# Designed miniproteins, single chains, continued (3), part 32

Each design is a single chain, and the fold is of that chain. pLDDT is the mean over its residues in the fold that is shown.

## One batch from the design tools (miniprotein)

Design m9074
Fold by ESMFold2-Fast:
Parts: sequence; C-alpha cells; structure tokens
Structure m9074 (fold): chain A 72 residues (1-72)
Amino acid sequence: MEEEIEKLFDELSKKLTPEQREALRALVDAALPHNPELVLEGLKKAIEYMKQGKTDEALGVVADAARRALAA
C-alpha cells in the first residue's frame, strides 16, 4: 500500500506545480495514518482525472478523500 501510494503520488506530481505538489504531499502525509485506503482511492481517482487533463478536479478529489480520512 505505501509503495503504491508513493508511485501514484509521483505520477500525479509530474503534472503539478511545485506549490501544488508540496500542498498535496502535506495533505497525503497528514491523512495517511488515519485512513490509508481512502487516500489510495482518492489518488487513483485523481490519476483518472489527470489523464483527461482535469487537474482541478484531480486535486479536489484528493483533498476530499484526505479530509474524509482526517474526519474519521
């Protein structure tokens, strides 16, 4: 799971600005100990949106998943 999350994060990060990447890294790191499965789901959905060129939707999905993980 950890390696899979890191690979998905790396793939997503290649299409983000340095500021977006740093913000996303912090959000994932904060959420990961609470619900790693929800974080993984969010990253997978984000990759699907990135394939469509929908960067804002991709970031929104990860942010939503991370907030849900932190709330649980």
Scores: mean pLDDT 79

Design m9075
Fold by ESMFold2-Fast:
Structure m9075 (fold): chain A 63 residues (1-63)
Amino acid sequence: DAEIPKLVAQLESSDLAVVQEAAARLMELVPTNPAAREALRRKKAESKSLMARVAAAEILAHT
């Protein structure tokens, strides 16, 4: 879905409110959307941002 790449990119935002909103939306999508899980798994493994990797790991752990 076009929404997923945008939300995953927003996890690297310097604006904490943007990160929190993206994380909440991704947590809604993960149970019903395999593409969201795959995108978060790649973000966790490949992102150069430690904060984005931690956020992706937390979303996956709670879904």
Scores: mean pLDDT 81

Design m9076
Fold by ESMFold2-Fast:
Structure m9076 (fold): chain A 91 residues (1-91)
Amino acid sequence: MAAERARRLREAFERAARRLEELLREAERQNADPEVLERLRRAVEEARRAAERAEELAPFLSEEDVEAAEAHLEGLVAALEKRVRESVAAK
């Protein structure tokens, strides 16, 4: 079961990183605020590092922890998408 949790975590972080990279490219194209761009760059780096560490972390996480991590990543992406929209709309 640890291997299944590791796979789910890695996939979740990889999906988040991919979505955040796409969002970063869109934000750069639309001249979003430098603060928003910096936050997106950090989020991409954090998600990629977490994906690399998923196998290391999985043995210490319960099924509920994995579900919480997946929900947190969805919330993080949504919050950053909102910040990009607000930054662009203000210009």
Scores: mean pLDDT 81

Design m9077
Fold by ESMFold2-Fast:
Structure m9077 (fold): chain A 65 residues (1-65)
Amino acid sequence: SPALEKAEKEYKSIFGGKLAGAEMLAIGREGLSSEKVRELIARYIEETGDPLKAIELAIEEVVRA
């Protein structure tokens, strides 16, 4: 969806600098590309209306899993 594409771009620009080392590589290469993370981001966008907040929540859930 257009909202998800925007969220992915914003994640790379804003959160890429906050996540360090191998964790950022793993999340960036697998996490955001996986169907599970895409679904979580889409669901959280519907819940919050905020793509950046949705990405943050999705990343937290992926890390907990």
Scores: mean pLDDT 59

Design m9078
Fold by ESMFold2-Fast:
Structure m9078 (fold): chain A 122 residues (1-122)
Amino acid sequence: SAADRAAREARLLELLGAALDELEADPNAGPLLHLPDAEKEFPDFEKLVPNPVSLSELRLALDAARRDGAFSVEELLDMLRQLLANAKLIADSLPESDPRKAKLEAFAAKLDAVIARLEAEA
């Protein structure tokens, strides 16, 4: 029913909110919290990352989805998948000696686990 779909979507938005709280609190999230921080941290960011997205943009999209239905759950999941792809692209651009590489790889692993949990509930 329409009510059952609305209830499932509301639950998924709640789980997305909890997931974003978890990701924002991660000690490795720093450079990907805000796009200006990513651009400062990684000089070639705009050339390397064709589809930029940060946790702050995801938070704004989630808030808009909850308020106005401006984003679907699938669109929010696609933004999370894009953030994961971007984290991997940045990590792969860094030499093994760069301490930022290990932090980005750790954050990418966290994102992958979070996305898998959310997809299991969808």
Scores: mean pLDDT 87

Design m9079
Fold by ESMFold2-Fast:
Structure m9079 (fold): chain A 86 residues (1-86)
Amino acid sequence: SMAERLARSAVLGVKNGVDMTVGNPEYAESTRLQVESMLPLLDAKGVEKVAEEIEKGIKEGSDMPKKSQEQLRRARKLALERYKKL
């Protein structure tokens, strides 16, 4: 369905944003805003995949500036809170 395609694009977009943020910490806030805007479009499995990609980014980006790490942790919190409501 169109909704399934949009959800898949949203998950891929978040993955790309997180991957970019690990190499370029200045993108952390943009990635968090993207996660926040995309979460309402996702089912439980989509939210779980988003949370997994953010968790991977947090682990790989442990040497990032504190402000950038805080943005990814905020994104993870939003994903986990959304998952609890589904």
Scores: mean pLDDT 84

Design m9080
Fold by ESMFold2-Fast:
Structure m9080 (fold): chain A 76 residues (1-76)
Amino acid sequence: KLKSAAELARDLLEAFGLPESLREAVIEAAEKAKPAKDEKEYQEFLKAFGRAQNDEEKVAQIGKIAASSAALRAKK
């Protein structure tokens, strides 16, 4: 079954070992984020997450990644 952007954001938070205190922020970021227009932009979001230096940047990138993943899965 396809997961929502909010569910994917929670999964990504756990997978990347981020604090659960950021869970609500990550869900909100995913709901407000614009999905990637293509897989190339999605890869750019993944790289930006890898370069993030603080929790605020990580939350923003997880939001974009989750929204993009949900949109791409809905197309397939």
Scores: mean pLDDT 77

Design m9081
Fold by ESMFold2-Fast:
Structure m9081 (fold): chain A 100 residues (1-100)
Amino acid sequence: SMEEEIARIREAVKASNLTKEDVQELLELLRKTFSNNDIDEMLKALEELREFVRSKGEAAAPLLPVLDRIIEDVKKGDFERTLRLLQALIEALQEKLESL
């Protein structure tokens, strides 16, 4: 369900050991992804975001399955689901930033 996927996103963000700077950079990349109305451009932005997360190693590792799921939803053409999951990820990261 959508609620279960959103809960997984929140738990992944909470489990990540990201610095304030990492969270700020992730939020900037996510906002750029969210603003894309073209699915191919959104997919390219998500792949860039995934490589950024991968580059942060173990600290960001809990976020990789979340991004992989969102990328799969884009590939399936489920645009509404993709936008809702991206918004949930942005909200969870904003909450984390406020705690840092």
Scores: mean pLDDT 83

Design m9082
Fold by ESMFold2-Fast:
Structure m9082 (fold): chain A 76 residues (1-76)
Amino acid sequence: KEKKIEELIEEAAEEIKKKAKEMGIEVSEEEARKGARRAVESALRAARERPEELDALLARSDPLTAEIARKAAEIE
């Protein structure tokens, strides 16, 4: 499970950079990984402790964070 979480963070960080580039925003590798880790951890906690709140989190998050949260929920 730990390996899956780290793999998801790396994948999410690359997705953040790709989408940011498409939007004309430049994000550093470190910033992307930091954002991905926070989003993944929040989504995993919501999925484990309050699944109903995950839906609300996705609805009010920015598109990049929502994408990461959906992928994180698939691990749990």
Scores: mean pLDDT 70

Design m9083
Fold by ESMFold2-Fast:
Structure m9083 (fold): chain A 90 residues (1-90)
Amino acid sequence: SLADRLRELAEKLKNGEITVAQAARELGVESLVNEDGTITKEGAVTILQLAGLSREEAERIVDEVTDSDLITPEQFADILERAAELLEAR
């Protein structure tokens, strides 16, 4: 399932097994990743919407993880994990 894939990507990101760019490539959105391995808040919201969340749900998840416009690899992993949890609850 998509939720299982998001959870696996989050685990690999947290363990340093893959980069943010590699995770984004597996999700079809590697163009949203900056050179330094960060993504924008809007980029993360877009990824979650492509995963089937509403814009409101996506913005809430991202806002719960960070108050910055730039998201680190560790924060991105947390965002994917939270999105997977929400999708599994459906």
Scores: mean pLDDT 79

Design m9084
Fold by ESMFold2-Fast:
Structure m9084 (fold): chain A 75 residues (1-75)
Amino acid sequence: MKFEVTLNFSDGTVKTIVADTLEEAVKKVREYADEHNAKVEAQIGAILRLIGEYLQAELQGKTGTIKLTFDLPLE
């Protein structure tokens, strides 16, 4: 499964993540959220959503690319 994640920070900054694994996608989401001082609750919510979408896709036998966009409010 591949991942394309767009992070829209409340200051207007946009980061796009492309990853070949869930672990890499989660790591990059955490790194960019921490770099931009995103609210912890928003970061946790994004990570949980990403894991949930991956688990749902795997359980349904889906393959390809998971594409998600998250709006991240800042501290």
Scores: mean pLDDT 85

Design m9085
Fold by ESMFold2-Fast:
Structure m9085 (fold): chain A 73 residues (1-73)
Amino acid sequence: AVNERIAEILERKGIDASGLRDIPDEWRTGTDPVNGAEYRVPVGLLRATNLILQHPEVTPEDIGLAVREALAA
């Protein structure tokens, strides 16, 4: 699951992300606040944003890889 893979990446870096596994694999449509473009993202990724901002050891590339891998499964 997308949320589970995001949680695994965060937990490998020592971040408690167990709550992300309880969120269903759901996609939400939103608007990018910077460029105004519409996007679809996993709800878990949106909720992980604050955790990522608090933990600079997690890179956008780590999250991008997890999302891509989960979508390919």
Scores: mean pLDDT 66

Design m9086
Fold by ESMFold2-Fast:
Structure m9086 (fold): chain A 66 residues (1-66)
Amino acid sequence: EAVITKAEVVGNKIHVHSKFDVGYTLEKDGKVVATGELKAGDSEITLPGAGTYTLKAGNYEQKLEY
């Protein structure tokens, strides 16, 4: 079962729901632009600018456009 159950762009942030604490990596154009930890429950990741992003956390991977 996926550790991330929801990820969507709302304004300049990614709204994420995680089942447990998990490390994340945010990539833009194949380059790491942010890393951190998502806590169990709802979290937000601020996007540093417009572009195509890939959010990776555990076995979860999703492309997001901002």
Scores: mean pLDDT 81

Design m9087
Fold by ESMFold2-Fast:
Structure m9087 (fold): chain A 95 residues (1-95)
Amino acid sequence: SLQAEVDATIERLVPPEVAARIRELMAKLDAGEITPEEFVEEVERIVRDLKARGYPREDIVLVLSAIRDYLSQHPRVTPEALARLDALAREVAAE
């Protein structure tokens, strides 16, 4: 499934605690506990933490690509949330 492919990519590229946090946020979005915009805001915080820890830019870009695949197929997705996530990915790639 797409979810299994997204989960596998995230688990491969980031520390276990970060992978667990991303999965928690996905579960909250799926449950309607957070909005797509709040989800992307939390992803922005995770990316800032990974960058502060010196994580490879290339790995962050791949994780954001996997998150975008998940979000783009989500029933609750908004164009605003996707645009914000795409802007974050471009910012990381430009560094």
Scores: mean pLDDT 86

Design m9088
Fold by ESMFold2-Fast:
Structure m9088 (fold): chain A 73 residues (1-73)
Amino acid sequence: DMSDQLKKQAQDLIKKADSYIKKAKDLYEQAKKLESQGKTEEAKKLKLKAQILEGVAALLRGMASWLLKLADK
């Protein structure tokens, strides 16, 4: 039914958000390594990519929360 579909969509969005958070953490680790090598501009680019992924993940989690609230009504 519609409630089950909304819950499934919310779970899929949460899983995708978790994947993006993991990728963002990996990019921060790579950026830290580049900074230790004096490659500050390359490190800044990776940090920007990580911030974008964190922002997308936050949006996906917000959408999932909204879908779950709709399913409960």
Scores: mean pLDDT 86

Design m9089
Fold by ESMFold2-Fast:
Structure m9089 (fold): chain A 69 residues (1-69)
Amino acid sequence: MLTPEEIAEIVRYGMRTGKLTEEQRKKIAEELGVESLTNDQAFVAAAKLLVDKLGQEEFDRLAAEVHSG
């Protein structure tokens, strides 16, 4: 199971680069119990998991951090 910290790192990376690594996409797919996800599907799923585990404020904080850099 992915930790909240791992999910936050995946979301931050996706926000910064516009793309997830193959390893990150695989981790999200395993968390959802599916074989594979597209980049966009994996990012949306990771963002939802982040909000579910750490709340909307943490997602907003990461978005603000990335946008300001």
Scores: mean pLDDT 81

Design m9090
Fold by ESMFold2-Fast:
Structure m9090 (fold): chain A 66 residues (1-66)
Amino acid sequence: MIEEGVERARKMAEALGLDAEEVERAAREGLILAQKYGVEAALEWVRKTVKDPRVLWVVEEVVRWF
């Protein structure tokens, strides 16, 4: 479920010292896209949109586990 993925992303962000709100927002958007258009389309969007490599890594992992 989307909220479970977002909560995982938040916990990973806290563990890595990242901005939890930024990671939650990116993860939620990526997961919504994965639900509507599939994981590959969501990963393409995330890779183009997320500029911080550590935030990108967290969001990609969460989207892949959808």
Scores: mean pLDDT 83

Design m9091
Fold by ESMFold2-Fast:
Structure m9091 (fold): chain A 102 residues (1-102)
Amino acid sequence: MLKVTLSGASSVAAGGTLTLTATVSGGSEDADYIKVTLKLLDEKGKLLKEQSATLPGASSATVTFTFNNVQASDTGTYVATARAYKDGKLIGSARDSLKVTV
C-alpha cells in the first residue's frame, strides 16, 4: 500500500528556511513513476505555493522540499500527495499534511 509521511518543523522564524521531508513507502515496482506534490494551502483551502518531484517506480524514496525566506503569509497547512502511475493510469495515491506556523 502506497504511503507518504510528511515531516519537518511545526514552526519556523520569519526570514528563515523551512525544510519539509516527504517519505514515500509501500510503492510498487509495477509503477512507471511516482509524482510527489507539496502544496501550501491558506485558511480557506486556496493554493499559495506548490512544489513537485518525480521519482522512478520504487518501493521507497525520500523527497526534500525547501522554502527560503519564509514569512507570516507562509503559515498554513502543507499537504504532500504521492501518486503512482503505470501506463498513464493512476494505480495508487497517498496523502499527509503538516501545519506550520511562521
Scores: mean pLDDT 80

Design m9092
Fold by ESMFold2-Fast:
Structure m9092 (fold): chain A 66 residues (1-66)
Amino acid sequence: SEEVKKGGELALLAAQQFVAEAKEQDPSAVGEVEQLSETVYKATVTIGDEVVEKVFNGLEILKKLS
């Protein structure tokens, strides 16, 4: 559906933005983005010994924008 496509795109963009912002604050940050489903992405940011994971649900993002 169009909602699933839009949700997937928003989740990917949110995950990429999370990684980009981490790299802007700390240039040594290493970021990874993993697709968990059509509308869910996980971003992982590693800075030295610290690892932060955040999951982005595109359908939840769409609901908040509506």
Scores: mean pLDDT 86

Design m9093
Fold by ESMFold2-Fast:
Structure m9093 (fold): chain A 115 residues (1-115)
Amino acid sequence: SELDEVAQEVKKLVEELVKKIKKMSKDEAIKITTRILNGLKDIVLKHIKNPTKATGLVLRIIGSLIDLENPDITPKEAADIVKDEILAFIDTALEEGNLDALKETKKLIEEELKL
């Protein structure tokens, strides 16, 4: 119950984050998306219990960080990248019953939304 509630709160924050990033300049969108993806990678390594799933999520995030280096990337594409990686993370955290992973991710997004 608390697990599902926190997951729903994180999903709502992701939608707010996507809306914010889409209104940014390209440089601002890349900067915030890069910070969030690196923070998410650290949360995955610290909190995801299944090593195979943790490795898969980290490799996805690294691929997304490489995609952000594309000179043609748009704020919309950066927003879609961060959304997709956070949603994949939420699905894994829910499958594991990992409340701590979801709470850390909620905090990460709330802190970025304040900037």
Scores: mean pLDDT 90

Design m9094
Fold by ESMFold2-Fast:
Structure m9094 (fold): chain A 64 residues (1-64)
Amino acid sequence: GAGDAAIAAAVALTRETGSSGAAATASAAQELKNLGIPVTRERLLAEAAKGGGLAAAERVLERV
Protein backbone atom coordinates (compact mmCIF):
# COMPACT_ATOMS: atom_id res chain seq x y z
CA GLY A 1 0.00 0.00 0.00
CA ALA A 2 0.94 3.68 -0.06
CA GLY A 3 2.22 3.54 3.54
CA ASP A 4 4.58 0.65 2.68
CA ALA A 5 5.92 2.62 -0.32
CA ALA A 6 6.56 5.69 1.87
CA ILE A 7 8.36 3.58 4.53
CA ALA A 8 10.51 1.87 1.86
CA ALA A 9 11.42 5.22 0.22
CA ALA A 10 12.31 6.77 3.61
CA VAL A 11 14.48 3.75 4.55
CA ALA A 12 16.24 3.91 1.15
CA LEU A 13 16.92 7.66 1.54
CA THR A 14 18.28 7.05 5.07
CA ARG A 15 20.67 4.36 3.75
CA GLU A 16 21.82 6.58 0.83
CA THR A 17 22.27 9.85 2.79
CA GLY A 18 22.46 8.99 6.52
CA SER A 19 19.78 11.67 7.07
CA SER A 20 18.20 11.76 10.55
CA GLY A 21 15.20 13.51 8.94
CA ALA A 22 14.72 10.60 6.52
CA ALA A 23 14.97 8.12 9.44
CA ALA A 24 12.40 10.16 11.40
CA THR A 25 10.11 10.14 8.32
CA ALA A 26 10.36 6.32 8.14
CA SER A 27 9.45 6.09 11.86
CA ALA A 28 6.51 8.51 11.42
CA ALA A 29 5.13 6.54 8.45
CA GLN A 30 5.48 3.24 10.37
CA GLU A 31 3.72 4.73 13.44
CA LEU A 32 0.80 5.98 11.32
CA LYS A 33 0.52 2.52 9.71
CA ASN A 34 0.65 0.79 13.14
CA LEU A 35 -2.14 3.08 14.44
CA GLY A 36 -4.29 2.32 11.38
CA ILE A 37 -4.11 5.95 10.24
CA PRO A 38 -3.83 6.43 6.44
CA VAL A 39 -0.28 7.43 5.49
CA THR A 40 -1.27 10.43 3.38
CA ARG A 41 1.04 13.22 2.14
CA GLU A 42 -0.67 15.69 4.53
CA ARG A 43 -0.31 13.50 7.67
CA LEU A 44 3.29 12.50 6.92
CA LEU A 45 4.36 16.13 6.32
CA ALA A 46 2.56 17.24 9.53
CA GLU A 47 4.34 14.56 11.61
CA ALA A 48 7.72 15.35 10.00
CA ALA A 49 7.25 19.10 10.64
CA LYS A 50 7.00 18.45 14.42
CA GLY A 51 10.57 17.05 14.34
CA GLY A 52 12.09 19.56 11.88
CA GLY A 53 12.26 16.89 9.13
CA LEU A 54 9.92 18.55 6.62
CA ALA A 55 12.49 18.76 3.77
CA ALA A 56 13.43 15.07 4.16
CA ALA A 57 9.73 14.04 4.17
CA GLU A 58 9.18 16.02 0.93
CA ARG A 59 12.13 14.17 -0.67
CA VAL A 60 10.66 10.81 0.45
CA LEU A 61 7.27 11.73 -1.07
CA GLU A 62 8.95 12.66 -4.39
CA ARG A 63 10.05 8.97 -4.62
CA VAL A 64 6.54 7.50 -4.25
Scores: mean pLDDT 76

Design m9095
Fold by ESMFold2-Fast:
Structure m9095 (fold): chain A 96 residues (1-96)
Amino acid sequence: SMEELKKEKEELNKRIEVLEQMIDALQTALDHFDAPPELKELLEKARQYVEEAKKNMDDIEKARKFIDEAESLLREVAKRLGPEFQDQLDAALAKR
């Protein structure tokens, strides 16, 4: 329904906001730990997927795919930083 489409767009926009906040938080952590270039490259790819999701908000399935890809990359970065960062990311993503 039209109401279901509106709810899906609102939920995707909330997920994008959470991903942007987590990208900023993880970037701060990577800078603090002087992390290897590979982790910075993963974070940059996650940022690119978030931008692609924003460009494709008129295609819910496509936008969701980009959001899922960004989330996957952020989970990989958080995992490599340690359990505390993984827990923080999991908690943030659970909030939508």
Scores: mean pLDDT 85

Design m9096
Fold by ESMFold2-Fast:
Structure m9096 (fold): chain A 91 residues (1-91)
Amino acid sequence: SEREKEIREDIAAALARLPESTRRLAEQLAKSGTVEKAREQLKKEREEIPKVLEYAREVEGFSDELIKEIEKLLEARLEALEKAIEEAEKK
């Protein structure tokens, strides 16, 4: 579908921006002293991924292919943020 093609293009663009965007956010979190709170929020977001994917499948009616791309983006974002926070704390 045309909508799914646009969403996949948006996902690809978001994945390409992850290294830069997560580094900037991690540096901001380290400077504000909110790293521990951010880690708790990331844990909660990880626990919500199955519900987000179910909503995308059942309510939005997205294809299995698009659901896999959404899952990859959500997991990649969490991993990139966790890594960027660890690096920011070492400085």
Scores: mean pLDDT 81

Design m9097
Fold by ESMFold2-Fast:
Structure m9097 (fold): chain A 83 residues (1-83)
Amino acid sequence: MGEEHIREAERALEEGDYETALRHAKRAFSEGLHLYQEGRNEEAAEVLERTARVLRRVHEASGDETAGGLAERAEALARALRR
């Protein structure tokens, strides 16, 4: 599920559709949190790391502050899950 949303976000980003990329990345972020709540920490970390990468690129390309804030949160959570 999160992996499919990440792939859609990456396609939208390549096409310059930052709004669609952000929507799919937000869904991937939520699915990463659900994986964490289910005790699937390794999968959660992987989904959150990939989601953070997409969000960071959206922020860098568009200046979207929401994407920047979500990227920071996803990166921080992924690092915590790997510890």
Scores: mean pLDDT 83

Design m9098
Fold by ESMFold2-Fast:
Parts: structure tokens; sequence; C-alpha cells
Structure m9098 (fold): chain A 122 residues (1-122)
């Protein structure tokens, strides 16, 4: 079903971005950036648990938008020229584009708006 396909893709995408953030955390020496990454990882792990417990497509869409908002917030607090900011923009685009390809209507338009916001900062 479209629900099961979207849920599976959202789980996969959240797990991939959490892994990328953990890898960046290991190579980061700036304590302020470390704190931002740790907070983002915790928030995304909570959203991942919400996805696993979701019973409707609307609940999955809400979590996807919350994840997009969290990632945009994180990116906005980083130096845009830093390697970490560039890596996170690439992963955010991968996340958003993979979900946008599985959706339509107003939700797709919201995801596409986040894609434009990320691309404008690259």
Amino acid sequence: SSFEEFKSKLIESLEEIIETLREQLEVTTDPEVKALLEEAIEGLEELLEQVKNAKTLEELQLVALQAASLLMGLISHLDPESPIAKALREEALKFLKSLSSLTSGEFKEELDSYIEQVESRM
C-alpha cells in the first residue's frame, strides 16, 4: 500500500540521516556544533519512533514535515561554508526528494518548498 511504502521509505531515510549526523558528530571538535548535532539526533530518533507507531498516512506526513523543519533549523545554525553544512544539505535534499517522489498534492508542494529552501543555500 502507499502507506506501507511511504512508512518504509521514511524509516530508511530517517535512519540514513541519523547515521550521517552521528558520523559528523565523531569528527566535530566544536562543542557548540556537537550540542546542535546531539539535539538533532535525539529529535530525529524520537520522530523515527513516531513513524514506527504511525497508523495513518497523515501521521507519517506530519513526521516527515517535522523532520524537514528540524533539519532546516540545524542547517541554519551552521556556517554555510563548513563541510558539515554542505554534507547535511546534500543529505536533506536526498531525504526530501526521495519522499517527494512518493507523494502528491499539498504535502508534495510542502516538501518541494523545503527542497527549494535547501537548494537556495547550496
Scores: mean pLDDT 87

Design m9099
Fold by ESMFold2-Fast:
Structure m9099 (fold): chain A 123 residues (1-123)
Amino acid sequence: MAPRVLVADDSPAARAELAALLRAGGFEVLGTASNGEEAVELARRYKPDLVLLDLHMPGMDGLTALAEIRRLLPDTVLVIVSGASEEDHALALAIGADAVVRKPVSGEELLAAVRAALERRFG
């Protein structure tokens, strides 16, 4: 069964690129969110296996969205894809992110990080 994924990023281009990469990698993309509030609502609604979150989104930031999704869905794999600071990346891991991928990132690096995170959670 293909892992089900949500993508959250404030950039329409980044959302489209990440969704296309994940589909090519064999993932089922359930939807995309442009902000943290949408990411939380879609995660609650669809209960995905994986959520990709950017930390820099308008309104509810990625760290707040990460914390809320982890509370609602303890078993969902959470991967941060962000150009944020090393301090914000460390904080995301402390809150409950399973992996952090620093932008800019290649499609191969992203898929490798996502697969490794899923294997750690379900293996």
Scores: mean pLDDT 82

Design m9100
Fold by ESMFold2-Fast:
Order: C-alpha cells, then sequence, then structure tokens
Structure m9100 (fold): chain A 80 residues (1-80)
C-alpha cells in the first residue's frame, strides 16, 4: 500500500538521522503513517517528519541531507 511504502521510506530516513531521539520520533511517525485512516493524516505525519529532519539538518553531512531530501520527496510524491 502507499502508506506502507511511505512508512518504509520514513524508516530509511530514521536510520540516517544523527540522534537516537530523532530516529525514535521518525520510527513513531512511520507507524502512524502506516496506521493512518486517510491520506490527509498520512500527509500531516509526513510534514511532522520533515520538521524533525529540519531541526537536525545542520548536524548532517551534505550527502546525508541530499539522501534524506530524496527520500522525503519520494514519500511526498506517493501521497500526492
Amino acid sequence: SVRQQVADLLRQIASLMPSKESQDKLLELADKVRNSKTLQEATDYLVQAAKVVGKEYKKMSDETRDQINLLLDQASTLLA
């Protein structure tokens, strides 16, 4: 399903995050996307995930930022 694919992308992003706190938050949001009842709820959780990423953006290498942005763009496209 689309929600499962988005959840899997968020789990991939979690593995790239520089802190355990942000990893845990993204894994929680991945589960919320998978269990969302509407595409709007899934989109709202993806927006929250992007905010978690953005708070730690300056702690990441350029390569990690590019990879995470690619995964976020893929997730956004699936929910469009």
Scores: mean pLDDT 88

Design m9101
Fold by ESMFold2-Fast:
Structure m9101 (fold): chain A 80 residues (1-80)
Amino acid sequence: LSPELQALLDQLNALFKELKAAIAAEDWDKAAALEKQIGEVIKQLLSAIKTPEERAQFEKMYRKNVEELAAVVAEVEARR
């Protein structure tokens, strides 16, 4: 991976961790701000991807974080 792409992947992973924590805490204002930041980083990542291997690395990490995020949302919903 290029250093630029690796830095963006690390930033996106960190933002997803913060988003999961914000949702678990039911801090919806913080969650909304983090979702906006995640969207901007994803746009930068998609423009930085040069190879199918780099795309596969992004997709794998993105899918894992989306699955983990869905689990956190389900846990919060179960709180009623």
Scores: mean pLDDT 84

Design m9102
Fold by ESMFold2-Fast:
Structure m9102 (fold): chain A 100 residues (1-100)
Amino acid sequence: SLEEILKEFLEKYEKILEEIAEYYKSQGKDELAEELLLRKELIRKNVEELVKQGKVKEALELLIEEVRKEADWLKSQGDPWLEAKAEELEKLAEELEKKL
């Protein structure tokens, strides 16, 4: 189902964000890690609210948009490790779009 696809990709996205947050902490960028984890929580909440309303397609579209926005932000920082994570996020968004 689209709801199961959404759940799978949301969990994959959150795992990548957690890896990025740990990277930020390892670089002494605690504020960026905290902001990222707050964005993660907000995105989950917004996705879950749309699902409760039966708006699964809108939830999928929101997830794709948020994944792409995060990838763009990571690339803007000029860090090769974050660039690699941005590419991983772009691939995740492309795979999700193909399932719609």
Scores: mean pLDDT 90

Design m9103
Fold by ESMFold2-Fast:
Structure m9103 (fold): chain A 76 residues (1-76)
Amino acid sequence: SSEETFEAVREILDTDLPPATQEEIDKLLEEGLKEKDEEKRKELLKEIMRKEYAMLPPEVQELLRKAVEEEEARRA
């Protein structure tokens, strides 16, 4: 559902991850494209999103956090 999607995004934003590399993201993407198990593909996608988020400039991370908070408020 859309609510589950926003929950997943919120989890990613709340995760304190070390800086990711493009190579790590590319490797996870390759694994995801080869993965036949739908649930494992979803977990790989979440991991990719977490690493991509960690690579964003701080101002972009802040804008995404605010956008998610605004959408959560609208759905409450």
Scores: mean pLDDT 72

Design m9104
Fold by ESMFold2-Fast:
Structure m9104 (fold): chain A 78 residues (1-78)
Amino acid sequence: MEEERIKRAEEILKKMLEHNKANMTPEQLAEAEKRKPELIEEAKKLTELAMKAIEKAVEERKFLSEEEQKKVLEALKK
């Protein structure tokens, strides 16, 4: 399960990076490109922690706003 969750987090991260690259400045994009390995390792821990927090928040239905819940659920499913 942990391995599968990490792979899903990586896929979500890749999709989010692709989506956000148009919104990033050239300077931010260049720095992200150079620090990709470090960012991926940090993102793995953050995304896994975020996914667990989001799953619990969705179950509790009191952590995120409706728009935030929708955006996060879409990211988790796609």
Scores: mean pLDDT 64

Design m9105
Fold by ESMFold2-Fast:
Structure m9105 (fold): chain A 82 residues (1-82)
Amino acid sequence: MTLLSWAQLTAQLDALDAEVADLDANKDAIPDRVRQLRLTQIQFRLIALRVDADLNPALSPAQRAALDARIDAIRARIRELA
């Protein structure tokens, strides 16, 4: 597989962050089944991003730590919304 660049990884995390924020803001307006499905899809995308980051030799330890912290924060919000 082609690994994502640092810019692509951060852009994907920004997009996932925005998706979780939108789901939280609209949780009472979105049917529970649809919300749960979207949260599950976001979780699979986070797993894929972590794998891409872990396999990427171009990332510095500081960049990896920053990505891990962001992924963990998004996962914490997903657990709160689930």
Scores: mean pLDDT 81

Design m9106
Fold by ESMFold2-Fast:
Structure m9106 (fold): chain A 84 residues (1-84)
Amino acid sequence: DELQERIALQRESLEWISKYILEAAKKLPNEELRKFLIEETEKLVREVTALLDRGDVDGAQALFLQRTNESTKKIKELIEKINK
């Protein structure tokens, strides 16, 4: 089943990416940035998983890309603020 294969790949990618982000977040000295990364990652995992559970692979992929792009911009801004 092509759909089941796509769902499995998206779940696996989400698991690995979320694990790496959470591990990186734990190393950050800034509480605000840590909390933001942890909460956004957990929310992303829940929302994308819910879409995958409904078989909405395209919606899950679109949400993941949108949220990671938005979060990346905010993370960059917060890191630049901390390093100044």
Scores: mean pLDDT 81

Design m9107
Fold by ESMFold2-Fast:
Structure m9107 (fold): chain A 57 residues (1-57)
Amino acid sequence: AAAEAYAASLSPARRAAFGEIAENLPLSRAQRRALARRVGLSVATVTELEREVARLR
């Protein structure tokens, strides 16, 4: 599936974020910030991943 192929192309940190986002859409601003800090990504990167996850659903 497109979502599975996309997830496989991501770094480990981005894959962890992708799974969390997919189960919790839509994310609040606080959830995006907390996830970014936990996985070591920027809030902008988490927001981009959220948009991609939403596109694939």
Scores: mean pLDDT 76

